Designed miniproteins, single chains, continued (5). Designs and how they scored, part 111

Each design is a single chain, and the fold is of that chain. pLDDT is the mean over its residues in the fold that is shown.

## One batch from the design tools (miniprotein)

Design m19856
Fold by ESMFold2-Fast:
Structure m19856 (fold): chain A 88 residues (1-88)
Amino acid sequence: SPPMSKEEILMRTIALLDKGESEEEIKKKIPEVTDGEIEFARALLEPDVASALQILGLAKRVEEEGIELDEEQREIVERAKKIVAEEE
């Protein structure tokens, strides 16, 4: 298999954190993840417009690479869309 992109690693990390997975479990599932990427993923889960816009951009990049988002990743994207819509 080709190595995971940094965008795919980050999107998967966001979904696992949202699920309540520990850092230890995330590192088992994504051995290439860094502590900095886990910390950044936590910041992106904050309920603000800037974080929501970054999640939407990240999801678009992952899909443009031909990678299908799972159901948990899609739920995060839908929450981000709602945050952005509520600011209009």
Scores: mean pLDDT 84

Design m19857
Fold by ESMFold2-Fast:
Structure m19857 (fold): chain A 80 residues (1-80)
Amino acid sequence: EATGRRRLQSASQELQRLAERRQYSIGSDEKVKELFKARERRERVTHNNNSAMMRDRMKAEKLKLLKAKEEEARKSASKV
């Protein structure tokens, strides 16, 4: 059941929403997609049930990219 608090989105979920919004707009996201497609093909050759696993890994990789960008921005801000 939803609490209906309306403003309780965690930072992780906020980053995920931002990733989905921009994932096809940002050029760096294309690089991640290419690498992931190569990995997915290899995984299917060695494994059998990777469909759900690959989708999860794709989302995790995009979140990593966004978090790395945010961390870099914070490092710059802390140096200001």
Scores: mean pLDDT 62

Design m19858
Fold by ESMFold2-Fast:
Structure m19858 (fold): chain A 89 residues (1-89)
Amino acid sequence: AEEEERRRRAQDHLRTMRLALNAAKSLYDKAKKGTPEEKEEYVAQIEAALDGIRTHAAEAVRLSGDPETAAEAQRLVDEAEKLYKEAKK
């Protein structure tokens, strides 16, 4: 049914967000060990990952409407935002 298709697509968005967050965590580790110039480049990449995560979060919530999906999407956004703020310091 359409509802099942929408739920599967929402889960796909959550999966994409988790992959992007894991990539951003790797970039953050590199930023901490890099030169100031490398840090600026990694911070920009983390910002792009956060923007992507926010976009996928909005789509996951729109497609599913499920409170658990909304909670997981928000958790991933919050974790990515915290990572970006720490990376900018």
Scores: mean pLDDT 88

Design m19859
Fold by ESMFold2-Fast:
Order: structure tokens, then C-alpha cells, then sequence
Structure m19859 (fold): chain A 86 residues (1-86)
């Protein structure tokens, strides 16, 4: 089994950052239409950031199954927001 090294961890973090960027773009557009909803989603984004950090720690610890389960939990939310752009 492959354990995540420091360089592999950095690569994983870069991929997670790309996903977060799409969410941030959607949130910025939403703030123009509904600032109250945008504020609520900002709180959700903070929660997602915390969970993404946990995902990265699981991967670094070699628990790829836990890491993948978390990604699957976040993925629908991020994809729904990204779909509004794409």
C-alpha cells in the first residue's frame, strides 16, 4: 500500500485548493444576488475547509478509505456549486 509522502501530500492539497476555488467563485456571485444566503454558505465553506484538512491528514496517515469517504461527502456540495458555473 502507498502512504502519502510530504510531496504527495502537497499535491493532494493543491487538488483540494482547486476544488475550494470553484466554491469561492460561486459564493462571490451568490453574494451579489443574496448576501444573506452567501453569509450562510460562508459558514458552510469554513466547515468544508476543516473537513478537507482532516481528509489530508487521513491521506498522510495512510487511511485512504477515510480520506475517500470524506471527499465523497464534500463532492456533491462542491459539484452542485461548480455546476452553476459549468
Amino acid sequence: MTLISDEEYEELMKLLEEQEKKTAEFLAELAKTDPELAARLRALVETLRDLLKQLAEYAKAGDLKKAQELQNTYSPVLRAQAAAIE
Scores: mean pLDDT 68

Design m19860
Fold by ESMFold2-Fast:
Structure m19860 (fold): chain A 57 residues (1-57)
Amino acid sequence: SSLSSRTTGAMIRFSAGEGSEHDIKVLREGAKVGSSLGLSQSYVDRLKQLVKEMEKR
């Protein structure tokens, strides 16, 4: 889905040290509604962990 593409892009940018506040919002949205949109539970859990980690910056 478009949400999956956006969240994957945000994850890649954060792993490269290039993530922005907008990318945190994308990851947070994916964590909040991803299960309803058919994303796997393990993927959604990873998004939730990344949001918590990146919000501590």
Scores: mean pLDDT 76

Design m19861
Fold by ESMFold2-Fast:
Structure m19861 (fold): chain A 118 residues (1-118)
Amino acid sequence: SKLLEEAKKAIEKAKSDDPQTRYQGAVDLYRLASSGPEAARALVEAGAAEVLKKLLSDDDPKVQEAAAMALGALLLSDPELAEKAGLKELAIKSLKKLTSHSDPAIQSYAKSALKKLS
């Protein structure tokens, strides 16, 4: 499917040795995760779960941030799928960390996401 192809391309970028390319990959994963349950399923099928887990520990704080947002978006789009993929607890933990972020937009996103998941 087109969504699976887009998911695979985002994952390839997210695995790059270049931090800027990894950041773009993480942003692409976030956009796909935010587009709904069908895209969330394509992401998990393509192997995004393991990639997102790794990016949460990335050397670049911006990559960590984008990965946390992508996990949050995936959990919001398909909570049952995220739980089955072992991502639910990790996504909630990541969003909680973002609620203290210095960027008001990221802080607001994280607080809003957690409220919707309550």
Scores: mean pLDDT 86

